Designed miniproteins, single chains, continued (2). Designs and how they scored, part 20

Each design is a single chain, and the fold is of that chain. pLDDT is the mean over its residues in the fold that is shown.

## One batch from the design tools (miniprotein)

Design m4668
Fold by ESMFold2-Fast:
Structure m4668 (fold): chain A 87 residues (1-87)
Amino acid sequence: KEVVKATVTATAAPSEKDEKLVLGVRIKTSTGEAGASKVFDSGPGTVTAEAYGDKVLSAEAFVYSEETGERVDVPITVEVKEEKVKL
């Protein structure tokens, strides 16, 4: 069976504050979902997640504070790549 392998890469811009932030990515397909997160501080953060399914339904990225868990508004660039693979 041929399925889609989707790779989502999110890059967050550096914060003006020197604080620890977490960049999270979530990708949802017709058959499942995957996510990844990475802690970053004074520099840009990049996180990648991979999921398989018949099609990609959604891709999301967020940044939140490591200490409080509250979402922080920072510029995020999201890139989605899809590849057909045979399982």
Scores: mean pLDDT 75

Design m4669
Fold by ESMFold2-Fast:
Structure m4669 (fold): chain A 89 residues (1-89)
Amino acid sequence: SMERVQEEVDGFSLGAKAAIAAAEGNVDEATKYLEKIYSLPPEARAAGLAGLAAVATFAGVSREDIDKIVNEKDPKKAAELLKEAFEKA
């Protein structure tokens, strides 16, 4: 259970880093963090998407744009959508 908690914390941190990179316009860096998140076990992956959503929400990204981003299966496309959402916020 401790290893699982650590994986979820690490996942959340990766999600927050992906969102920060995208907010800075660093699509390549955001894509790399999203690729790492998508390779995680389901619960850690969910934590990563939650970390991304938390940062995006605080930055004023709409719920509709967040839902679109977290349901995107392609890491690069998700990173591009995330950058566009931050530019719109």
Scores: mean pLDDT 84

Design m4670
Fold by ESMFold2-Fast:
Structure m4670 (fold): chain A 66 residues (1-66)
Amino acid sequence: MIDELIDKAVELMEEAHRAAQAGDVEATRKLLEEYDKVIDELAELTGMSKEEVRELVNKRIKEKRK
């Protein structure tokens, strides 16, 4: 489902940010690659642009922080 893919993208972005803060360049790169794949899949399934999907994921991340 679309919501499950959004949640997966959120988790991947959070993991990537943690890896980047830890200085783990290799882990950050792999996590961002997986994130981009999920964004591509969401764009394909929804008919939205990749930019629109990224904004949707960013909104979800902000909501999760509250």
Scores: mean pLDDT 81

Design m4671
Fold by ESMFold2-Fast:
Structure m4671 (fold): chain A 80 residues (1-80)
Amino acid sequence: SKEEILEKLEKIKELLLELGVDEDTVNGMYDVLMELIKNEDYESLLERLKDLLELLKEHYPEAKETIELVEEAIELVEEE
């Protein structure tokens, strides 16, 4: 559901900030994802989340909680 996607994205944002990712970068990414949800552009949202997942696995492989939340968000978006 849209509400579950929004909940996962909020938690992902918080965890990225805890990982030390730049606040402006995280906020910019989050704003783009929120715009895609507002426009019901779930194909672009899915692409962006998959890109984020790849970056996390490459640069933050120990961030298992963040990776799992992005994977869960991807599954929820694929159901839309």
Scores: mean pLDDT 84

Design m4672
Fold by ESMFold2-Fast:
Structure m4672 (fold): chain A 57 residues (1-57)
Amino acid sequence: SLTAEEGELLKILRTLVRQLSNDQQKQLAEDYVKLVEEIGLRKALELTINQAREWLK
């Protein structure tokens, strides 16, 4: 189950993802799945949020 902190990070990520291009959304999703397997859910969410924010600058 998701922790409360992971749930808040997921809300932030969803808000950012909706502002990305289709190509960026696909790339972000592929990278996110790999990160979850390598470093776990919380760290993957934090890094993926940071990547989405960089692309929206």
Scores: mean pLDDT 86

Design m4673
Fold by ESMFold2-Fast:
Structure m4673 (fold): chain A 63 residues (1-63)
Amino acid sequence: DDDYVISGEALDKMGVRLALEGRDDATAALSRAAKEGKYTVRDLRAAGLSDEEIAEAVAIDEA
């Protein structure tokens, strides 16, 4: 759902995981989205995160 709002806590957890996996581009995109206050699935996709990365953030938030 493009309108799904991901929590800041889930974004922080995802950022740590992406950094540990060595996914530098994804980590940079997530940091940019967070800095701009963009927390929806649509906003994260616009920031350059892949559908798989967005699905991971949603899964973290729903856990």
Scores: mean pLDDT 71

Design m4674
Fold by ESMFold2-Fast:
Structure m4674 (fold): chain A 96 residues (1-96)
Amino acid sequence: DPEIERLLEEAKEAIDNATNDKALVNAYNLALMLADRFKETDPEVAELFRELAEYILSRVSPEDYQGPMTPEELAELDRITEPLLEIARLRAEKLK
């Protein structure tokens, strides 16, 4: 699916350009949640979300990040998560 491939490329670019580990860790958690959500209904997209989560994990140190996010951290999180949520929306529409 060329649209899904484009969105995955956008997500990976946002991950590569991210400088805030807190944003990366929160994006990782969302990718895992989406993988679990689609596991039974769309195993193919669930696997894509798992692969993306592993890609994020390769870019961030495994540390405990607590407390509220800054506007800059939220902006980086949004740049990563917007393509992920769009992939989820497009695949959910195909199940209708």
Scores: mean pLDDT 81

Design m4675
Fold by ESMFold2-Fast:
Structure m4675 (fold): chain A 72 residues (1-72)
Amino acid sequence: VAQQMIDYLAQASRALTEGDEERAREYAAKAKELYEKHRDAVDEALARLGLAPSLEAQGALSARMGKAIYEK
């Protein structure tokens, strides 16, 4: 689950690089949905791998991008 979520965030980043904001939002939303459904398991797995701070940073970035697009 954690790996799938990270994969979606990577896809969102790639879409942003290509200028496809709609696709980036779609993948970011999928990553968020996976995180919300499996929050405890994902947090535990990422903590064991030392990736929890990275997940939090990417989650915050995703939220800021959504807000920026909405307020555009």
Scores: mean pLDDT 63

Design m4676
Fold by ESMFold2-Fast:
Structure m4676 (fold): chain A 91 residues (1-91)
Amino acid sequence: SSEELRRRLEEMVERLRARFGGEKTEEILREMEKKFKELKEKIKNGEISNEEAADEFIKLAKELGLSLEEGALLALAAGMPEIAELILKKI
């Protein structure tokens, strides 16, 4: 459910704040959101595959210190469940 997804996101964000602090967590979330918007447009325009988009998300998530589970949850929140599934398959 959307409510269950929201709860999982809120719990994840609190864990990120505990790990990185508030300012760094906000920066991480903004960078991920920016990348989601970029990749969503590229997928829509046929410029990249879902698999290529998942690989770019994984790369950025690792650079930002996020786990694959955290990256997948953010992809779900961005409305990209196909990308989230591909990320989870690499765990």
Scores: mean pLDDT 85

Design m4677
Fold by ESMFold2-Fast:
Structure m4677 (fold): chain A 93 residues (1-93)
Amino acid sequence: SQMARELEERQRRHQAEAYLELSRSAEEEAKKEKNKEISEVLKELSRLARILAHYLDGNLSPEDQALVQQQGPDGLQQRLNELNGQYFELKVK
């Protein structure tokens, strides 16, 4: 139905915006970070969050489209969660 489609599109946009915000925040944090290991984790977080955002908004590059096809969006979300865990562990030392 029209209403169900509009709701799904709204939910996709909201989630894409959340991933873009996460990507931006991680990129900004990485630029301030003096520890190279933490900086690299933040850069990868930013990259994967951007890929997931563009998967949801339909603006994937061909290279990123191949990655999503290989690993699936759930696989990429799992990797994002793993990187968040690594970031936390490295920050609290």
Scores: mean pLDDT 85

Design m4678
Fold by ESMFold2-Fast:
Structure m4678 (fold): chain A 61 residues (1-61)
Amino acid sequence: MLSLEEFEERARNAARTLLADGMSRSFVAALIRHEAEVYIEENPEYREEAERIVKRIEDEL
C-alpha cells in the first residue's frame, strides 16, 4: 500500500511523463484525479491530504 509521499511522487512522475508524451493538461488532470480517487478508496483517512496533493499537481500543469 502506498504512503502519501509515494502516492505524490508516483502522480508527479506520471503527470510529467504524460505531458512529455504530448497529452493535454486536461487529460493528465483527469487521470491524476482518477488515480487519487482509487488511492482514497483504499486509504479513506488520507482523503483531505490526497485531494490537496491533486490540487498542487493540477496547479503545476
Scores: mean pLDDT 82

Design m4679
Fold by ESMFold2-Fast:
Structure m4679 (fold): chain A 61 residues (1-61)
Amino acid sequence: SEALELFKQGKTEEASELLQKNPDEETLKELAEYTGAPVEAIRLGYVEKDLDGAVRVYLES
């Protein structure tokens, strides 16, 4: 996915913008697998821009 490729390049803002525009479950799962974070943390952090929520979910996993 293009979002995953941007994320791997350190372009996390561009990846986040793509996820907000087209938040698809498969791309979120690929990012979760790459980072080791749960899918819900990826969604909260990059799609919803809820960093506090994302960190909480990550720590509770």
Scores: mean pLDDT 78

Design m4680
Fold by ESMFold2-Fast:
Structure m4680 (fold): chain A 63 residues (1-63)
Amino acid sequence: HMQARRDSIIADLRAQRDAAIESLKTKAEYAKNVLGDEELVKKYNEQIEAARRAGDAQIALAR
């Protein structure tokens, strides 16, 4: 039924959101632990929150 197709789309959107966030978290940890660049850490944390909000909005639209 239609719900199964919607669930598949939502699963793909969740996977894309989570992958983007994980990539940014890795970059933020590198900036913090290796570079000691607090401004870069702040920028990556802002990008993580933006990616989370954008992904959540796409998931909401797919529901």
Scores: mean pLDDT 81

Design m4681
Fold by ESMFold2-Fast:
Structure m4681 (fold): chain A 71 residues (1-71)
Amino acid sequence: MTFEERLERIKARMTPEQRAALEEAIKYLEDKVKNNVPLTPEEVRELARRIGLTPEELSDLIMYAVDKVKK
């Protein structure tokens, strides 16, 4: 299963507000990666909590944002 497939499954379980927060988080992560700005552990925990992701899912999301920026 690709991360994109897993992400669609995650979105399906989310509220519209959580999906909006996820999309904003992806943009935020992409901007951080583009500018080579490190994420603080506090930011990572806040994103996971707000979106309702597990630490593993959040790690996958960060990797996805990195891959997307480098394309």
Scores: mean pLDDT 74

Design m4682
Fold by ESMFold2-Fast:
Structure m4682 (fold): chain A 94 residues (1-94)
Amino acid sequence: MSDWEKLEELHEQLEELAEELKPSLSETQRATVDRLLEEVREAIRRKDVEALDRYLTRLGMLLGVQALRNQDLELLARLSELGRQAREVIERLK
């Protein structure tokens, strides 16, 4: 599997995790999450490492804050692990 294929798999897992949080999000926050997920997918398709890093950081912060507000430590741990794996791949691509 290439590094970009790994990022595509991590993106799919991040989309699934975001869906679990959506019921707790406002309509505006849901729209922001959907936009950021699309920006991440587009950055992967364009192989734009800088854009990918920026959008993943923003998305991770938004989802992490909401997981903390929900006191969902299991989801927060899953998000942290996905972020760690994505960071390792991104650092290899720089």
Scores: mean pLDDT 85

Design m4683
Fold by ESMFold2-Fast:
Structure m4683 (fold): chain A 82 residues (1-82)
Amino acid sequence: MEDTVKKLEEIFKKIDEKLKELERLASQPNSPEVDAKIDELMKEISKLIKEALENTPEDLRDEVRERVAEYAKKAIEIYNKK
């Protein structure tokens, strides 16, 4: 259980780092290279979100789902600004 919590925190840290990178790229001028990097980051964020949900114990389900939904909303918001 403690090892699972630590793994979830690592996944959340990775999502936060990817979201910061996504926001930075979204502030750049439109180019095929920037668009490709944004698409790749969106895929990576989605994969990490799924991994977090798959590694969630029953007692943490509601907390993790709420946090994951917030990350997903943030990613979509940044993506739509482009």
Scores: mean pLDDT 80

Design m4684
Fold by ESMFold2-Fast:
Structure m4684 (fold): chain A 112 residues (1-112)
Amino acid sequence: KKEELEKRVEELSRKAAEEAKRVARIADRLGDVTLAVAAALLGVAIEQAPSLGEKLEDIINEVEALLELAREVAERAREQGDEELAREAEEVAKRLEEILEELKKIKEELEK
């Protein structure tokens, strides 16, 4: 079971890293290079975290930071009147919330 949970963390980290690429692309399309770079760096960190033996709590914190960036790019897209990019960013945020919920459930299971 512990080995299965560790594999699930690797899978969820990979999914979060893929969402980071989408956040970076949306930010770049909005002309926000700073947010694009921040999302890209978080994505690399999240993808490598399980292989580097990072604590699950640190991975959760990194995914939470990425979720906040997704919400920020959604808000910037709305401010610019780009409803399509705003919707894409909101869908990314929703998927990151689902990933984060699963990671937190794994943490609870490992603490038992």
Scores: mean pLDDT 86

Design m4685
Fold by ESMFold2-Fast:
Structure m4685 (fold): chain A 68 residues (1-68)
Amino acid sequence: MLDQKEVDRAMVELSLAVAKTSIKHSEKFTQDDVDTLERLSEYAKSLGEDEIAEELRELAKKVKKELE
């Protein structure tokens, strides 16, 4: 059995890296993308990964601005 905290941390780090790469390609985004990033940010914060949570929140704000 893997340590759940280590697995959760790796998952949010990977999710952040994928999100950053996707945003750099300047594709059109949907409200669903914003909602997903906000959920990931809250999840990362619940794990105590405040720095990753803040980066995900900043990405969500950038995507949301592109929709406006």
Scores: mean pLDDT 75

Design m4686
Fold by ESMFold2-Fast:
Structure m4686 (fold): chain A 64 residues (1-64)
Amino acid sequence: ELDREIALALAEMAYAIAKVDLKHGVSREEAIAFLDRVRDILVEKFPEYKEELDRLHAEAVAEL
């Protein structure tokens, strides 16, 4: 579904931003806080994809 593709693309974009921020001196804690905030917004907007969004968030945090 288009909504699912949009939600997942936004999650991937947030992870890309977090990685760039880490490279430019933002702390890991601040990068994780950013990803947590984006995950919360995406789950609010796309609650049907909560499980996939939570999984992507966990993977992104582990990769930071």
Scores: mean pLDDT 85

Design m4687
Fold by ESMFold2-Fast:
Structure m4687 (fold): chain A 78 residues (1-78)
Amino acid sequence: KLSETQQLLWLISGHSSVFVAERIVKNGKNLDTARKQAEDAIELAKFLIKEYPNNEKINKESEEIIKEAKEILEKVKK
């Protein structure tokens, strides 16, 4: 069981990976790095949902991370 502070830090990490990936896509360089950041964010979010399935805040934040990361993956897929 992670502390509340650790849970928050993991959510921040997921959001940060999405943010970095979005900036890379806007820059048009190193799209493979953007894909990796988005994939890592999805794996982190899935881990949090699995560990805390009944925590509404974690589930909602993690679902948002997955949604945003999937949008990035669609942009780099072409």
Scores: mean pLDDT 80

Design m4688
Fold by ESMFold2-Fast:
Structure m4688 (fold): chain A 87 residues (1-87)
Amino acid sequence: SIEKIGENLATIESLLSSFKDSDREKIFRLSHSIKGSSGDLGLSSVQEKAHELESAVRDPATSLEDLRKAFLDLDVELALLDIKSAL
C-alpha cells in the first residue's frame, strides 16, 4: 500500500538523519521493499527512484550526501503522487 511505502520512507529518513555505515543494509532492504511495492502498484516513477536509492546504498563508496540526494528524489516522487491524488 502507499501507506506502507510512506512508513518505509520515513524510516529511511530517520536512519539518514543519524546515519551510521552499518545502516546501509537496513536502507537497502527498505528501498528494495519500496521498489517492489511501487512496482506492484504501477508507480513507475517511485519504483525508478527507489531503485536508484537501492543501488546507491549498496555501493560503499557512495557518500552520505549522495544517499540523501537519492532519498530526496524518491521523497519528491511520492509527494507528487500524494498531491495528484488530492486533486
Scores: mean pLDDT 82

Design m4689
Fold by ESMFold2-Fast:
Structure m4689 (fold): chain A 74 residues (1-74)
Amino acid sequence: SSLPLEDVPAELRLDFIEHELNLLIKDLEEGKEIPEEHIKAFKQKVIDTLETRRAEFAGREARIDALLARVKAI
């Protein structure tokens, strides 16, 4: 079963984002050919989610800043 992301607790949403980011970074470090469009779409979605919904993650600012730094470094 799938849950809407908006109904998931903030920590689980951040855990999901971090997991997906870790998989993308691992694939890039292993030299896997990932379409540039896919990388751009992923980066934009994560940045937009973390920055535009920052208030929904109140008390987790350090974790958000760490995730944003990692995404922007790709």
Scores: mean pLDDT 76

Design m4690
Fold by ESMFold2-Fast:
Structure m4690 (fold): chain A 94 residues (1-94)
Amino acid sequence: EEAIKLAEEAYRLVEEAYRMYGRGDTPRSEILKLLEEAIKKFEEAYKIFPNKEIEELIKKMKELFNAFKEKPSPEIVEQLLETAKKAYEKMKEL
């Protein structure tokens, strides 16, 4: 399913960002680029199958993305990964 594939790709991008942040050897700009791309892919998936819970999860990801831009932390990246996983799992339930 198209929306599920987009959500899967978005989730993988967040997983990559999490892994890169954990290594500590990746520029913040590259991590931000991955996270921004992931959010855009989730927004594309949402347009195919609009769902209120997914809309709220995307809003939370945008909020966490802005927090990460201001001050990166392991806690924020972990919350981004968890939120992205929930969004992907919800898309699979549609």
Scores: mean pLDDT 85

Design m4691
Fold by ESMFold2-Fast:
Structure m4691 (fold): chain A 68 residues (1-68)
Amino acid sequence: DREELFEKLVRALEGLSKVDLSNPVIREIAIKELSELGLSRELAEEAVERISKGEDPREVAEEVMERL
């Protein structure tokens, strides 16, 4: 369900906004978690980068869902 996937993605990205994404180990775990939700590695890396720059998790999730 696309709506359930969106809410899971929002929660995942909100969680990532609270962790140290400058740590390469944490960043790699974040990318892996987003890939488990169906994101390509490239899209997951882009989403993590955007959250690390302080972008709103819901807005990032909306744009990611459009590209899935």
Scores: mean pLDDT 84

Design m4692
Fold by ESMFold2-Fast:
Structure m4692 (fold): chain A 100 residues (1-100)
Amino acid sequence: SAIEPLKKLYEKIKDKLDVTRYVAVGLLLAALDFALSTPKMPDEEIATIIRAFYDLVKPYLGDHREEAAEAFLTLAEYLEKQGKLKAAAVAREIAEELLA
């Protein structure tokens, strides 16, 4: 699954999140998983979910920045193959930011 690397990242950082952020990130991962399984899901909506997920987890990545970049690159490659070019571009931009 294209989302599995992001789920593994979440498991590694979850203990750093408060309960509200923990629940919110879990819901965004579920929303992304649903969106990726829905062929007619708009590209812009997938991009919005990806950005919201990153904005919530970014302060808590710590030593997992490189692993996070790899997870977003995996997602971007999957989205490119599905023709979701705007969502793919957002995932690639996030990965580039994390590797800088």
Scores: mean pLDDT 88

Design m4693
Fold by ESMFold2-Fast:
Structure m4693 (fold): chain A 57 residues (1-57)
Amino acid sequence: EGPPLSEEQRAVAKEIAEKLNKIGDGINEGIEAGKKAKAAGDEEAAREAIREGIAKG
């Protein structure tokens, strides 16, 4: 175990964790939108919804 993180390093780690959570939320939104489009029988819309969710995460 290395030395404890400095206050500056902790701030950076928190920012990274927040960004990762935002990416996860975007992916989940894309999956839900993709399922909805697929249920409507629109394969291209389903693919685009997933891609958009990932891009916004």
Scores: mean pLDDT 72

Design m4694
Fold by ESMFold2-Fast:
Structure m4694 (fold): chain A 87 residues (1-87)
Amino acid sequence: SDEDIVEQSRKAAENLKRYMETASIAEQELLARRFFAEVEKLAETLSEESRKELVKIMEEVIEYLRERGLPEDVLQELEERRRKIEE
């Protein structure tokens, strides 16, 4: 169900944050891009309402990455990808 996909995505985001605690900046960039690619695929299968929940998860990940000092060009890429899901 949509609810199961959203909950699984939240779990994936929390796991991502844990892995990033010991990762290099380059590894964090790679992990973030992979996570966003998976969320983008899932968003295509969800209702508009459930897609909004994925957007919130993406926003939380972007803010976490900004706090960790990822380059602004990478953060802008991820923000653009989030906006495309919001449409």
Scores: mean pLDDT 86

Design m4695
Fold by ESMFold2-Fast:
Structure m4695 (fold): chain A 70 residues (1-70)
Amino acid sequence: MVDEMLELFKDAAETLLNAKSLSKEEKIKRLEELYKKVLDTARALNYPDEDIAKLEEEMKKLVKEAKEKL
């Protein structure tokens, strides 16, 4: 179930990173906004703290990798 939230983040992040109309700065800003939105949604859905912590770590890693690649 938390894996579904991670896949949602990955799909949305890939769409965002592939948007030719967005600057590097806009991509980073929207990626960070997406990260917060996904975490807030997982908390609102009452996922276990352990699952939320794992989701947060995985998404932070993806955000860091995207920033380094851009």
Scores: mean pLDDT 82

Design m4696
Fold by ESMFold2-Fast:
Structure m4696 (fold): chain A 85 residues (1-85)
Amino acid sequence: MEELEKARELGEKAIEAAKAGDIETANRLAYEAGLYAQKAIDKYAESDPELAEEARRLAGETEAELGEIAGLPESDIQATREAAA
């Protein structure tokens, strides 16, 4: 649960940063949100598949919304994730 909650928190902060025009912070927070979502998926895949599916959906929705708000193509968002790692 903590991983899913953290992913949601970071995703919301990333969206806020993107809306404020802070694209660098938005991309970094989005990357961190994705990492926590993946941890939730891995943790709950066998024990609670509903939570794992929710984490997967949350990650996809956050990435899509950030891409649209920031005006970044998917390839640029992916490159930013690699640079932040």
Scores: mean pLDDT 72

Design m4697
Fold by ESMFold2-Fast:
Order: structure tokens, then C-alpha cells, then sequence
Structure m4697 (fold): chain A 94 residues (1-94)
């Protein structure tokens, strides 16, 4: 399977598996206040995404292009998780 098709299929399967959670977070972010619940749901979804990315990377460890693309995405997701955790902690203290 071509490298780009593997990455696309991974994202399509993730969207299918977590469609309800993705739609719920999107709707809360669009129409709702910046609530603790919204950030906690976003964090949970991103943590699941990171877990699935790391698993897919391990399954494709011999594909250098897939590994490189996934490593860049994992780094980006880790930064988002860090920022959301900081926001959640600030909201809990206010």
C-alpha cells in the first residue's frame, strides 16, 4: 500500500471510530462557553488520537515516510495536550 494511502486510511478509521466524540467537541467549541467540560472532552479525544498514532507508527515502523509523518503529528498532538492540560488546571483554580 502506498505511504499516503496508509496515513489517509488511518485518519478515516479514527474519524469513524470517534465520530460522535469529534462532533460533540466541535459543537461545544462552536456554540458553548469555554467550559471545563469542553476542554476535558478535547483532552480525552486528543489522548486517544495520540495512542492510536503511536500504535499505527509501531505497526508501520519499517516504512520510513509513514514513521516521519506520524512523528511530526505526534509532536504536534503532544503540544496540544500540554496546552489543554495547562488550561484545565487554570480553570480548576479559578
Amino acid sequence: MPTHEKVIEFHLEFIKKYQKEIEEVAELSKNGPRSLETYEKQLKLLEKYKEELEKFKEENKDDELVVKDLEDEIKYVEELIKLLKEKIEKLKKE
Scores: mean pLDDT 77

Design m4698
Fold by ESMFold2-Fast:
Structure m4698 (fold): chain A 83 residues (1-83)
Amino acid sequence: AEEVRKRFEEGRKKVEKMKEGKKALLVLGEIQELLFRGLVEKKPLEAIERARELLREAAARGDVTPEQAAQLMADLDALEAEV
């Protein structure tokens, strides 16, 4: 559980370096909140899937770029592999 959280934080730092713009940061914040809830409720896989859904919707709205969305999806896939 702690190791999964640390790997997410490392992935978040990589994504942060790629981000420009307030909307992308807000989407990242929502994803982080969902993942924290999953850790607290001991439902990390469900939280990761909800984060994927939120990310797909945000990309469809143009709140994140396709490149930012692809990077975040890769980070979520890496998190799922650790759970």
Scores: mean pLDDT 75

Design m4699
Fold by ESMFold2-Fast:
Structure m4699 (fold): chain A 107 residues (1-107)
Amino acid sequence: KEELKKLLEEFSKKVDEILEKIRKGEISADEGIEKIKELLEETTKEMLELEKDPEAREEIELLRDIALDILDKIKNSKSLSDEEKLEKLETLRDTIVSNLNKIIEKS
């Protein structure tokens, strides 16, 4: 549990750094989304190496797949500004972190 919580804390911190770079105009929202996708895939892969409960593993994989799909939809939206994409990414980050934490606490 402690190792999984550390991975989640590290993930949250790194996503916040990416979101801050988007806010400052240092990177585009689309560049930030690609970085968040890579980070999510790496973090969930590491979580799956540590998690032994089959139900928790399935929930992590499902959450990863749903979050990756939402990230692609935000990136491919031609109608959203970088500011609107940033707001959606902040909401998605909160949802991912909250749901992963709940999965960790149950296992």
Scores: mean pLDDT 86

Design m4700
Fold by ESMFold2-Fast:
Structure m4700 (fold): chain A 104 residues (1-104)
Amino acid sequence: MEEEAKKLIEKAREALKNGDVETAIDYLQKAIEILVKIEGLDSPEVQASALAIAYYNGGYTELAKDVLDYALKKYPDSLLVRVTKALIYAREGKYDEAIEILEK
């Protein structure tokens, strides 16, 4: 449910503000799983999120960010793309930027 994903996002934001980075990452990952189920596997937003995570896990952090920035320009209201971007920024130690992404 989208409301469950939004609750997880709020919990992630609060965890980041409190310095609970690992807890925040867990909440963001759970929110992404719910949003992928809502959007559907054939969604361009799901494909962009998956590609960005794959690039990031491969060590290609700038490519991951570029994919998400392009996706946000094309789908500015995509909660999934925004949450995926916040996850990558949180994992990079850019907590204030991750919080800002989740507040928009």
Scores: mean pLDDT 87

Design m4701
Fold by ESMFold2-Fast:
Structure m4701 (fold): chain A 83 residues (1-83)
Amino acid sequence: MEITVYATKEKGQKLADEIKKKFPDKVKVELEDEQIGPFIKMRKVTVTFLEELSPEEKEELTKLLNQAREESKKEIEKKLKEL
């Protein structure tokens, strides 16, 4: 199983670091920087499961992914409001 999330550069790095800390040797995290539109750069975070995660670990991972998405959305919205 593979999960992909788009985040800001800073939030994507934080997400990758937190996943590596909480699930050592159980997941592989890959980061790719992608230009989305002429003025927005995003970091694509791809998480590949190397082992089957417990239901509790899946819930923890889902929480981390959702937090990174929400924080990145807020940063982008703030940038857009500043024109």
Scores: mean pLDDT 76

Design m4702
Fold by ESMFold2-Fast:
Structure m4702 (fold): chain A 73 residues (1-73)
Amino acid sequence: SLKEELKARVEKLAERDPSVTPEELQDMLARIDSLSEEEVKRLLATLDRYEAAGLPPSEIIAALRHELDVLEA
């Protein structure tokens, strides 16, 4: 599923960013589980854009956290 793809990509990014705690990773994954399929598609497109721009994992994680916060508002 698209949710499982997004979760797997976030987990791989977190593996490359030692500043991400296990609790922060679990929080992000739980927030992804609450999203609609359309919101997941938008986050995947955003992730693709950031990766294409060559952003480091830490900046991609920070940007994804911000997008998740916006979706909760």
Scores: mean pLDDT 83

